# Designed miniproteins, single chains, continued (2), part 21

Each design is a single chain, and the fold is of that chain. pLDDT is the mean over its residues in the fold that is shown.

## One batch from the design tools (miniprotein)

Design m4662
Fold by ESMFold2-Fast:
Structure m4662 (fold): chain A 71 residues (1-71)
Amino acid sequence: GAAEREEVKKKLLELIGEILRLIGEIFDLELELEKVKEVDPEKAKEIEERIKELKERKEELMKEMKSLDLS
């Protein structure tokens, strides 16, 4: 009923919020990567690894969100 829809909505909002935070962090790191890639290759590698981790986490949350939509 209505209570079940409110629970799904709350979970979707939590997932959307987390996904948006990850997108923002990835964007900031990609901007930083562009600044350092020519001057600090070691720092660039660290940032690339962090971006990869955040992208993987984002993909996991997006899959979870799709599962809720199909339920």
Scores: mean pLDDT 82

Design m4663
Fold by ESMFold2-Fast:
Structure m4663 (fold): chain A 104 residues (1-104)
Amino acid sequence: TTPLHLAAFGGNLNKVKKLLEQDPSLVNATDKNGNTALHYAVANLLLPEEEVLPVVQYLVEKGADLSAKDKYGDTALHIAKYLRKKLIAKYLEAEAKRRGIEIK
């Protein structure tokens, strides 16, 4: 787990920005279960969607892989749907379609 995973899970946009400005390669770094910072951002259960969405948007704009699957075969979009995060799921679906990325 990188500092970017924890900042993304916490919904801390300013810290996410600083970490990616210093090391852009962290955007698709995985933990031991294949989770990226994007997975961690959408898995947040404590913050309203409106506070999490800017973190998700920033990660995607910086090159977060929308097709990245964790060890269980789940993308960030699958997690957003399971957690009923409608705004985040809609955003991720629209971006995947725009980029020609097929999410299973």
Scores: mean pLDDT 84

Design m4664
Fold by ESMFold2-Fast:
Structure m4664 (fold): chain A 60 residues (1-60)
Amino acid sequence: MGETELHKAAEEGKGEEVLKLIREGADVNEKNDKGKTPLDLAKEAGHDEVADLLEKAAKA
């Protein structure tokens, strides 16, 4: 399994999808095949709003 739906949503900057997946119980600390979390992908893609959502979810 290369990437979860949360990884893809974070990379694409889909904040609504990210929130939905977190509410569905997605693991925000899950790493993809490259060792990247959804937060890492959002930051690398420049999606600051999505990165903030993922940081808050990881701390809560």
Scores: mean pLDDT 80

Design m4665
Fold by ESMFold2-Fast:
Structure m4665 (fold): chain A 86 residues (1-86)
Amino acid sequence: SISIEELKEILKSIGLNPSDEELKEVDKDGDGKIDIAEFLVLLSKIVKKQGRSDLVHEVLSKMDINGDGKIDKEEFEEFLKRLKEE
């Protein structure tokens, strides 16, 4: 799982500006953490709202490191680490 604060920084680094309301909707547990499924839902919602559907393909391609069409927690964490290096 990743923190809401870490997610905000990651989304800003790729040119997306999530609203506090959008972040609150995905933090269903109120614990300040988000899993991979919640992240993908938030990303899809933000890129559609901002007209950046091109970014969905880029993000998903980078997350599917093995090319098997499936993403595990280790692949997700590696993706987030690489995204932060920019």
Scores: mean pLDDT 63

Design m4666
Fold by ESMFold2-Fast:
Structure m4666 (fold): chain A 63 residues (1-63)
Amino acid sequence: TDSLDPKLLLSAEFGNVKLVEELLRQGANVNFKDHKGLTPLDLARKNGHEETVELLLKNGSEV
């Protein structure tokens, strides 16, 4: 894939903790915003993915 950042958004939206962790290790921007200004943290919270929320906060997500 050509970009890590959009994949990070999708992974956070679906609560794929392992993929989120791997993308962050590869240098994905933890604070990348979609077209609505939503970050991976926003998408994980909106969809109730608590483990993903904690992982993103640990990796420097802005609140």
Scores: mean pLDDT 81

Design m4667
Fold by ESMFold2-Fast:
Structure m4667 (fold): chain A 85 residues (1-85)
Amino acid sequence: MEEKRKEGLEYLEKAKEALKAGDYKKALEYAEKAYELFSSIDPNSPAAAEALFVMSQAYRGLGDEEKAERYLAEARAIRAAAAAS
């Protein structure tokens, strides 16, 4: 379990770096891997929400507004549920 969290955080860091560099395709690939790892532990975790948020930003950079809005809404829903707990 700890190994999956560490690997997820590494992919999330790489995704954020790629996003900052404007490499939206790599940002998406890394964020999807991070989300898969985090969601296998807890799909409603703040870490899973952060990966979804990065995926949203990557899709927006790629011009896919529909997917960007969908993943942003999912990330916000997870964060709102966590804040309400």
Scores: mean pLDDT 83

Design m4668
Fold by ESMFold2-Fast:
Structure m4668 (fold): chain A 60 residues (1-60)
Amino acid sequence: MGKLAKVVEDVEAKTEKDLSLKKGDLVEILEEIDSNYVRAKNLKTGKEGIVPKIALEIIS
């Protein structure tokens, strides 16, 4: 089961692999890529991509 996280700051995708997020969005963390980045799914849009961990607050 993936961890749920809340987006704490707006994120703009810089590449096709990155996920754009708005502050207050909920995401499911699918996998940890490294200490700074995760692959996550935006629960509002259903899109997946790479997100910096600093933009997320884990809630589950």
Scores: mean pLDDT 81

Design m4669
Fold by ESMFold2-Fast:
Structure m4669 (fold): chain A 60 residues (1-60)
Amino acid sequence: MIYATAKEDYEAKSEEELSVKKGEKLKILEVLDGEWVLAETEEGRVGIIPKSIIESVEVE
């Protein structure tokens, strides 16, 4: 599985987007075309976020 860490706070601007906080662990479900990824938080919230807010990835 692919995990990433949010490098800054992000507030969702639409119903499809995911709100995250800096340092939050994210499970990457799918890398979408362009600047977006589909991710899940540890609480089970799912949505798209900009790739630009992702600091690092861990591949298992």
Scores: mean pLDDT 76

Design m4670
Fold by ESMFold2-Fast:
Structure m4670 (fold): chain A 137 residues (1-137)
Amino acid sequence: GTPLHLAAQAGHLEIVEVLLKHGADVNAQDELGFTPLHLAAQAGHLEIVEVLLKSKPPADVNAQSAPSLLIQGTPLHLAAQSGHLEIVEVLLKHGADVNAQDKIGRTPLHLAALAGHLEIVEVLLKHGADVNAQDKN
């Protein structure tokens, strides 16, 4: 990953801001296809998520990671799996696709339900998540 990936994952807001000011690629993908936005969303760093989404150019809210057995998909998939309610709400406000499918057909709603995050399930359903979405069985 890039320095921006590591700063975003570690929660170093001021370093994220300095790197972006010096032209760091906000949409760079690491070896697993994760962007800095994926890593900040998974780690629960709300202020970094907001800074990345407001950058110029903005972070791609719907960026897809590479296939993985455990964690994959968009930043919304990762926030929903990890239980970060406020980040889920911010991503949806910035145009995250509530019904985005990962490489095995899972939506953010599948991952929130699997992880037991009731309030995130309710927020996703309020934003039009398909309650009958099927993964690739």
Scores: mean pLDDT 91

Design m4671
Fold by ESMFold2-Fast:
Structure m4671 (fold): chain A 74 residues (1-74)
Amino acid sequence: ANADVNATGSGGLTPLHLAAIAGDLARVKELLARGADPTAKDTVSGATALDLARAAGHEEIAALLEEAVRRQAE
């Protein structure tokens, strides 16, 4: 039921992946509030939004995504 927030584009990138790369903290918060899956991996490198935030140096977004992943961890 979350196709609009978890829809994938090129390379399996979700809106959350794109917001994390861009450093858009407000967009990351909005997507997580709407049920975006922080554990989703791209189809090119198997990277999560957290991996991409860390690679881009967006530490605040990385910390927020770590918390979101922890809340969904099984």
Scores: mean pLDDT 76

Design m4672
Fold by ESMFold2-Fast:
Structure m4672 (fold): chain A 100 residues (1-100)
Amino acid sequence: SAQDLQQQILDLLGEIARLLKEAGVELSEEIHNLLNEFLQGVSNREDPEKIKEIAKKLIEELKKLIEESNLSPEMREQVERLLEQFEKLVEELVKELEKE
């Protein structure tokens, strides 16, 4: 369900944030704003296309942060793996919202 996917997405975002924090990397104001917009959009059942656009921007900003961060190879691999899983879950969430 969309609710189950939303919970999985929240758990993954929390894990990404935790790993970045452990590496001494802080989320930018832009990433915080995009996270809030994404979560509000999903909760308010907004247009799936808008949710997809916000998620795309969030993913792009997170990838940029990871690339600019001086992460160990092991930490980078872990964060990139979680980000790929996040991308997949967002695609599944958008498809579920489009069916509603």
Scores: mean pLDDT 80

Design m4673
Fold by ESMFold2-Fast:
Structure m4673 (fold): chain A 60 residues (1-60)
Amino acid sequence: GLDDLVNKLIEALQSGNKDLATEVAKQLAPLLSDTQLDILIDVLEQHGLTDAADTLKKLK
């Protein structure tokens, strides 16, 4: 569910697992509002996950 994906994203961000963070972020994107997606993109950029953030920007 959504909570499981959020928890996986947090773990990926904490461990620096860029591949997992990107995969989970892509799964979260269609479940989020535009505002929530913007927040997620900002969080990914702040954690240095530029590729993941870029992938989500293309889904807008």
Scores: mean pLDDT 79

Design m4674
Fold by ESMFold2-Fast:
Structure m4674 (fold): chain A 91 residues (1-91)
Amino acid sequence: SPLDNLTPEQIAVLEEAFKTLDLDGDGRISADELLHIFGSQGLSRAQVDALIAEGDADGDGVLDFDEWLALMTAKGSAVEAVVKKLTPSLD
């Protein structure tokens, strides 16, 4: 389970980041929602699509919370820096 590799505090940070990215509150992150946040940091649509493809086990072009946790666990420090920027008050 992705949760086996994370502390409750890390899960809370990732949950708040997920909620920040989930602009419509449907419990899923789209490429457009990721691009809205990460585009300001110089990520292209192709780079955002690649991140989703790495986490998207279903091939539906969106990330649910479990896929998000798996992606964050796999990518480590590179994505943690962005997550921390979205949720600095939880650190």
Scores: mean pLDDT 65

Design m4675
Fold by ESMFold2-Fast:
Structure m4675 (fold): chain A 99 residues (1-99)
Amino acid sequence: MDLNEQLFNAIMLGASLATVRELLEQGADVNAQDSDGYTPLHLAVRTGASLGVVELLLEHGADVNAQDINGRTPLHLAERMGREEVVALLLEHGADTSA
């Protein structure tokens, strides 16, 4: 299993902050996209990952404005889910609200 696949699986399974950090430090691409265009950041928002995991992905250079196959950004998903703390964090990291 490649590091990007391991990172996606870790986020989907609710892995610890330490596990996500280790995969990123080993060279997992923080901006890898799956078949639906989801980045690790999209999945972390969708799966209800901790604020710490979302922040860790952003600190490792996650594209805050990455679009899935439907043109949705992590901000769109966070707003739809009512994740107010994640919305605030994404805006602090330069999320575009005009999309």
Scores: mean pLDDT 84

Design m4676
Fold by ESMFold2-Fast:
Structure m4676 (fold): chain A 60 residues (1-60)
Amino acid sequence: MKKIYRALYDFTAKTPDELSFKKGELIELLKVVNDFWWYGRSLTTGKEGLVPVIYVEEIK
C-alpha cells in the first residue's frame, strides 16, 4: 500500500536533493532514509526529494 503524508508546514529545500513543499501538500513515501528524513514524491508537482519527517503527518 502507498503511504501518503500531509505537509504540516511549508518547507524550503536547503540542498538540491531536498523536496520543497507547501503546508497541506500531499507527499508519497518512497523510501525511509533515517529517523529524521525520508525520500518522497509530491502528488501536486510530481517532484521527488528528501523530506524532514517532523514536517509531515500520515493520512488514512
Scores: mean pLDDT 82

Design m4677
Fold by ESMFold2-Fast:
Structure m4677 (fold): chain A 69 residues (1-69)
Amino acid sequence: AEQPLKDFLTSIPGVDEAKAEALIAAGYKTLEEVAAATPEELAKIPGIDLDTARRIVLAARAYLASLAR
């Protein structure tokens, strides 16, 4: 049941399928777990740089915030 998260991650500029899979393999299995992470934590994942990590976290947080209203 990873398709919604994986599809979301690959919609972010600079995030390909390999980066999305690496993030999931590192234990970020839900959108909420991604949004709770810091960019520095995601940048520890091989293949994810700090700028890409920042985009991922911001996109996840923005999406979850939109669901709250």
Scores: mean pLDDT 78

Design m4678
Fold by ESMFold2-Fast:
Structure m4678 (fold): chain A 85 residues (1-85)
Amino acid sequence: MSLEEARELLEEGKQKLLEGKYEEARRHFEEALRIAEELGDERLKAEVLHNLGVLYLLLEKYEEAVEYFDRARELYKKLGIEIPS
């Protein structure tokens, strides 16, 4: 699987969030995360983890949301990238 495929899955997941299709969004984000981990792309991994945090926040699963945001934040710090607001 390619980085382009993982990026497409991330964008599709974001679209599903906007449509309120949270289960489909989760599946797209989880698949994108798997590809990012297989490729060792820590930037993409951080982006996917952040969007999983947003998903869980919208589901009112605050404990899980915080965990995903914290994981994304740690990766952004390692990469020297500014954390998305």
Scores: mean pLDDT 84

Design m4679
Fold by ESMFold2-Fast:
Structure m4679 (fold): chain A 90 residues (1-90)
Amino acid sequence: SEEEKEEIMKRNLENGEIRDVNMKLGDLGLTPLHLAASELSPEVALKAVQDLLERGADVNAKDKRGRTPLDLAREAGHDEVARVLEAAAR
């Protein structure tokens, strides 16, 4: 299922196993950076976001709802993740 794919991708982000940092997942078209920004643990989210940005993840990628990873970080209340994503955006 699409939900299962998103959960698998979250686990792969935590383990550093993402090979294509800009792949789009599921019906919402989420990138790994979207999933990292919305991670339940702020510390895990921050590490995953930093790792993905170092690998050239598109900070401006939008899902099918028009949301960026920054929007998801703000919705999750991950203030430091949001700050990092704002600094990376042009």
Scores: mean pLDDT 76

Design m4680
Fold by ESMFold2-Fast:
Structure m4680 (fold): chain A 67 residues (1-67)
Amino acid sequence: QDKNGLTALQLALQKQRQDAIELLQKTTANKNIQDNNGLTAFHLVILNVSDDSELLKYLETLDVLLK
């Protein structure tokens, strides 16, 4: 975790990297880890939905996180 309590996956989502979405889809890592604000990777995905083209990518990430 970084100084804000973010996991590597949460930090990658915050930076909106394409490879970060792929990592989330492939990982079996702990998806319930909260940052210093009590937000999980799931919450960060929801907060970062911006437009229709990004929505599909975030929906794919949500499917992985909710499983």
Scores: mean pLDDT 55

Design m4681
Fold by ESMFold2-Fast:
Structure m4681 (fold): chain A 61 residues (1-61)
Amino acid sequence: MELTWAELGARFRAARRARGLSQRELAEALGVSVSTLSAWERGEIQPDGTTLLRARELLGL
């Protein structure tokens, strides 16, 4: 099933919080800016495929 980008962003936020990571810490681990990560978690922009795969690996998604 295809997730909406808003649903994917909400899942990233939930997984990040479950791991005790701040937005800054996750953004640094992914090599993106905090503003970019914040926009992804809000579903306002789509992550690129490479960054999405890295985020899924780090968050166990």
Scores: mean pLDDT 77

Design m4682
Fold by ESMFold2-Fast:
Structure m4682 (fold): chain A 109 residues (1-109)
Amino acid sequence: SALGEQLLEAARNGDVERVKELLAQGADVNARDEYGNTPLHLAARAGHLEVVKVLLETPGADVNARDNTGYTPLDLALGAGHEEIVELLRATPGADLSAQPLSGAPVLP
């Protein structure tokens, strides 16, 4: 939906008030872009802590959503080095704290 696309953009940009307005208008908190990113993925990767907080407070937000490459918002926050967002996501009830196993990633000598 147009609201879902606007929510994804607002989350990517760190626009906290726009995120709140779009959610109040019925935007899907779990909207997905072409790469399978939810608003939570985009905010977590970009380091937008306040947007992450708003999204996690929204009923039905999938903290464990996986993008098309299998990464969760936690994986993206870890990869980007956003420690406060990592701690917040890990503390969220229902969060899967298991690192995605890179099945068959050899550590070459």
Scores: mean pLDDT 81

Design m4683
Fold by ESMFold2-Fast:
Structure m4683 (fold): chain A 68 residues (1-68)
Amino acid sequence: SLEKAFKKFDKDGDGVITGEELKEVLESLGYHYSDEEVQEIIDKFDKDGDGKLDFEEFKEFYKAFRSV
């Protein structure tokens, strides 16, 4: 499930995903993104400007990503 995937990539257990962890998620889906492309994704969905995605922001990213 998406929740299990989120917990797997949230290595620190902070309830947020860093750019490095998001890159690993994309790789697991068969997509290869540069660090700049990953940062652009975070910038679009990071409402707090903290440079990280929480679970709700990650869900919105995943929903939007699948719509392409």
Scores: mean pLDDT 74

Design m4684
Fold by ESMFold2-Fast:
Structure m4684 (fold): chain A 68 residues (1-68)
Amino acid sequence: SLFDKYDTDGDGKISAEELKKFLKEEFGLDLSDEEVQALIKAFDLDGDGVLDKEEFYGLVAALRARQE
């Protein structure tokens, strides 16, 4: 799955580094570390600084809606 491709640690979470790579490769978005952290904060319901699978796909859906 897309989540498993970017969950390089296999911990069931997407880190800021993994999210930055995802955004660049899948959406062509070369965001700063600060912008990536802001996206995580917007979708991170647990406040742990990473995205779980549901939070990650929520972010993906929001990004697709903004580009269309």
Scores: mean pLDDT 76

Design m4685
Fold by ESMFold2-Fast:
Structure m4685 (fold): chain A 98 residues (1-98)
Amino acid sequence: SLEELRDRVIDLLAKERGMSREEVREQTLAFVKALLDTARSLQAEGRELVVDGKRFTDPREYVIAVLTKELRQLAKVHGVELSDEELRAIAEAFVDEA
């Protein structure tokens, strides 16, 4: 089911951007890697990691929160109903693959 949910998100992005599923997957993983590197850099510089007023001490949890928010917006735009738990699970899977 998690793989099916990830594939569904990749399909939505591929259709929206006029790209192949493989190109979207590679682009998404590159974006996640860049976010993780940025979060770690900000934390090393003593900067706060904040999403919607919530502070994070773990760069991984910060990136998961950022991705969960982005995926929630994507789902709303396309009329796809996904729970917060499902959105978080998809975000975690992308972070763990990156």
Scores: mean pLDDT 85

Design m4686
Fold by ESMFold2-Fast:
Structure m4686 (fold): chain A 60 residues (1-60)
Amino acid sequence: MLEKYRAVKDVKTDTPGFLSFKKGDILEVLERLENGNLLARSLKTGEVGLVGESNVEKIE
């Protein structure tokens, strides 16, 4: 099972490749990257993008 993270706050971004999400959204982590970024999929929207690690908490 892929690692799951929960968003701890709302994030809205217009930066290409970065994921927007709302507090409480569940993200499935695909890869850990440098500089504290994660490559993740939103379970709510199915979109894949970069997420700042400080904006999420690990739940599984």
Scores: mean pLDDT 79

Design m4687
Fold by ESMFold2-Fast:
Structure m4687 (fold): chain A 92 residues (1-92)
Amino acid sequence: SLGEELLQAARLGDLELVRELLARGADVNAQDAEGRTPLHLAAEYGHLEVVELLLEAGADVRAKDKEGRTPLDLAREYGHDEIAALLERAAA
């Protein structure tokens, strides 16, 4: 599905594929088996430009995975300080 492709593109940091999939109507808040959204995966893997694009597309910054983690929690856990700062501002 487009949602599954978007989750993978966000995890890999493929900015142009993320843009294309969103233009084709992929759900920006699609969830994998662990409840992780594209924003969770981009934040975990340190893909700043993908995080910015997902936020512009209306991604839910407060979405929680099945472990109760937000994208901000993952950015902090994995040491992506610039992404963490961006997500803190977006959640305000």
Scores: mean pLDDT 93

Design m4688
Fold by ESMFold2-Fast:
Structure m4688 (fold): chain A 99 residues (1-99)
Amino acid sequence: ADEVDENGNTRLITYAEGGAVAGAREALAAGADVNAKDKNGNTPLHLAAEAGHVETARLLLEAGADVNAKDNNGNTALDLAKEKGHDETAKVIEEALKA
């Protein structure tokens, strides 16, 4: 019962991968760590960027996602968005890098 944060982090990662903006917002409101890493070093922002979920990526950036975080392969979320050709997702991450 007292591991709400771990369950929240798992849900946030799942919602970010699936582009479920409402679920991601609820997980963040419940105290999920926006910078939580999965077993591969992926943050929610990495998964949203790789999948091209623009609205979810923007939500995560507004919640304080670390745009400089690297996965276990040394890739940032911006690197993944560009590699997959998700230009709109890459643009919102680039805007966060300027702030």
Scores: mean pLDDT 81

Design m4689
Fold by ESMFold2-Fast:
Structure m4689 (fold): chain A 122 residues (1-122)
Amino acid sequence: LEAAIAAGMDVNARDENGETPLHRAAREGDLEAVETLLKAGADVNARDKHGNTPLHLAAAAGHLEVVELLLKNGADVNARITTGGLLTPLDLARIAGHEEIVELLLKNGADPNPPLLNGVTA
């Protein structure tokens, strides 16, 4: 990864699903790759084709340390996917049964009952 970045890799390049390298590293639980990509200027709040951020993917997959690192780097704890019910990272962690991630997200300002109203500016 570091060699690819040194060779001029675009860390914010998107595949056919709109996924960036950070999305893949977060889904896979590759903590070192997540740290390297963020240091290289990866967009922590990048959205794939479905509106998933890296935080959604890490939370769904149960990668606690990746969730911690993403939140520390400004990940939107209340981001909603654009398909399939406007789910937050908290919703995905609950569905997947990742209780430690649920607690971590709540500590970092996750709304346990996020509003479904258009135009909420809170």
Scores: mean pLDDT 79

Design m4690
Fold by ESMFold2-Fast:
Structure m4690 (fold): chain A 120 residues (1-120)
Amino acid sequence: MEYARNGDLAAVEEAIANGADLNAKDENGNTPLHLAAEYGHLEIVKILEPGVDNLGNTPLHLAARTGHLEIVKILPDVNARDNDGYTPLDLAKIFGHEEVVEVLRERGAVENPDIRLSDL
C-alpha cells in the first residue's frame, strides 16, 4: 500500500491492471482508499472512489482529520461514525479545519449529538 500513501498513480494503475484487491486491508484495517485520502492524493482517490470503506473508520474521516479539502468534496459517507462515535464533521472541527467544516455542512454532514466539542 506504499503506492497509495506515496501518491504513485502509475503504481496504483499497474496494481489495478494486475488484479490487485483494492479492498484489501493493511494491519490497521486501512484500504488503499483510506491511505490516499489521509495523505491527500486526489487523483488516486478519484480512481479508488468506488472502493469499499471500513464501517468504523471511513476514508472521509481521514481526509477530514488531515484537512484535504478537495478529497472531502468527493468522498461518500458524510455522516458515518467511527468506533469512538465521531463523524467526519466532528473530526474536522476537532482538528481546526474550518474550510473542511464548511464543505461537509454543505454536503449535509452533522455532528454526533453525543459528542461534546467545546474547547477542543
Scores: mean pLDDT 71

Design m4691
Fold by ESMFold2-Fast:
Structure m4691 (fold): chain A 69 residues (1-69)
Amino acid sequence: SMTIGQILQNARLRKGLTQEQAAALAGVSQSYYSKLESDKAQPSLATAQKLIEALQLSDDERAALLAAA
């Protein structure tokens, strides 16, 4: 199964976004987003919800991200 960082990277690349663009859409710093994508930080529930909306995550990806928050 994919890590949370891999889910975020796959969703970002599907939308053709850079890490900076994905971070801006989610309302987080690029540095923090980079740590999330590298599995070096865990999202809060509020950040997870912003990422779900910004990256348009599927139902399965959404469930995985919320479980990790």
Scores: mean pLDDT 87

Design m4692
Fold by ESMFold2-Fast:
Structure m4692 (fold): chain A 64 residues (1-64)
Amino acid sequence: LSEKEIRDFVNSLSDEQLEKLKQLLVEKGIITETQAKEMTKDDIVDILLTLSEEEQKELLNEVK
């Protein structure tokens, strides 16, 4: 997945979908609950770009 595809995906998310994505990141141990509350969409994009392509695809499918 390209940076543009990840960024476009995150920017397309509703508030409910963004909350779901943050919860999944916390559940997977990628971020803490405190970080999730403070993170912007840009912060979430940066985190997703550090993950493997397989993890990125899994998270994108789970948020649907």
Scores: mean pLDDT 84

Design m4693
Fold by ESMFold2-Fast:
Structure m4693 (fold): chain A 82 residues (1-82)
Amino acid sequence: MNPVALALAPAVAGLKDLREAFKKLDKDGDGVITAAELKAFFREELGMDLSDEEVQAIIDALDKDGDGVIDFDEFVAAMSTV
């Protein structure tokens, strides 16, 4: 979990960097990130094979509304605290 938070930390340098990281995660442009998209991002962009448990922990940490997906506002809010 701690290494995963640090892997997302490159996006925390500013709102622009967070937005670019979100765009890489949200390949469909629908404005939300699913667990599958997050897992694919870590594998494709960062070369990290996260377990389903680690991905779910990130979703749980970022998901303010409890809907099981991450929108841009939730992503920015959570990454700004890392």
Scores: mean pLDDT 66

Design m4694
Fold by ESMFold2-Fast:
Structure m4694 (fold): chain A 61 residues (1-61)
Amino acid sequence: MKKYRALADIIARDPRGLSLKKGDVIEILEEPADVYILVKNLKTGEEGYIPKIALKDFEEI
């Protein structure tokens, strides 16, 4: 599965959302036909949603 590194801090604004720090690595768990994606932070093991548009601030690794 593709991994992505955060290039900036991301602060969750929704109870289901995931906050990330610059340098955190995520995997996409589910990509519904919606504006949000379900991801897992590989450093912390936490799961949550981020906006698909936030992927512009990620680097594929």
Scores: mean pLDDT 78

Design m4695
Fold by ESMFold2-Fast:
Structure m4695 (fold): chain A 111 residues (1-111)
Amino acid sequence: DFGWTPLLRAAREGDVERVRALLAAGADVMATSPTVDTPPGGAGGFGYTALHYAAAAGHVEVVEVLLATPGADVNFANLLGETPLHLAQRLGHEEVVAVLLSHGADPNAQP
């Protein structure tokens, strides 16, 4: 599974119920991919949180669930300096962009 946690996989796939169940079971909302063998821009990208994967995939409901979780950092940058907002903007996910901004995402954060 390339070192992906169940939460990271569920967030990437848009499985809202699985994301909720995993967070209720004590999954770390800020857990990142541990795999350093994935090159920058690779599908398994290291240093990505569940929020990065949900934002990149355009999964609005997963983004909302993750941001409602205590300890979630809307401005957390991956190892490439990319925030979830940067990924959503770059990939054209306007509804995710709006949700992230409503939760305090900084549109001027430098990548």
Scores: mean pLDDT 74

Design m4696
Fold by ESMFold2-Fast:
Structure m4696 (fold): chain A 62 residues (1-62)
Amino acid sequence: MVGDLYEALKDVPELNSAFLALKKGDRVEVLKEVNEDWWLVKSLTTGKEGYVDKGVLRKVEK
């Protein structure tokens, strides 16, 4: 959900400049839910923004 923190479940390669590369364990903030499969997120590790497959993310709770 927008504003929620998520964690990468696996390494994600950079496919192009629109997609965000992640390492397993990287945390991201959800900026926009674009469609059923893709979210616009900001990496808390690098500060970069890009699209990520929501299936590689897990919601961070307490």
Scores: mean pLDDT 77

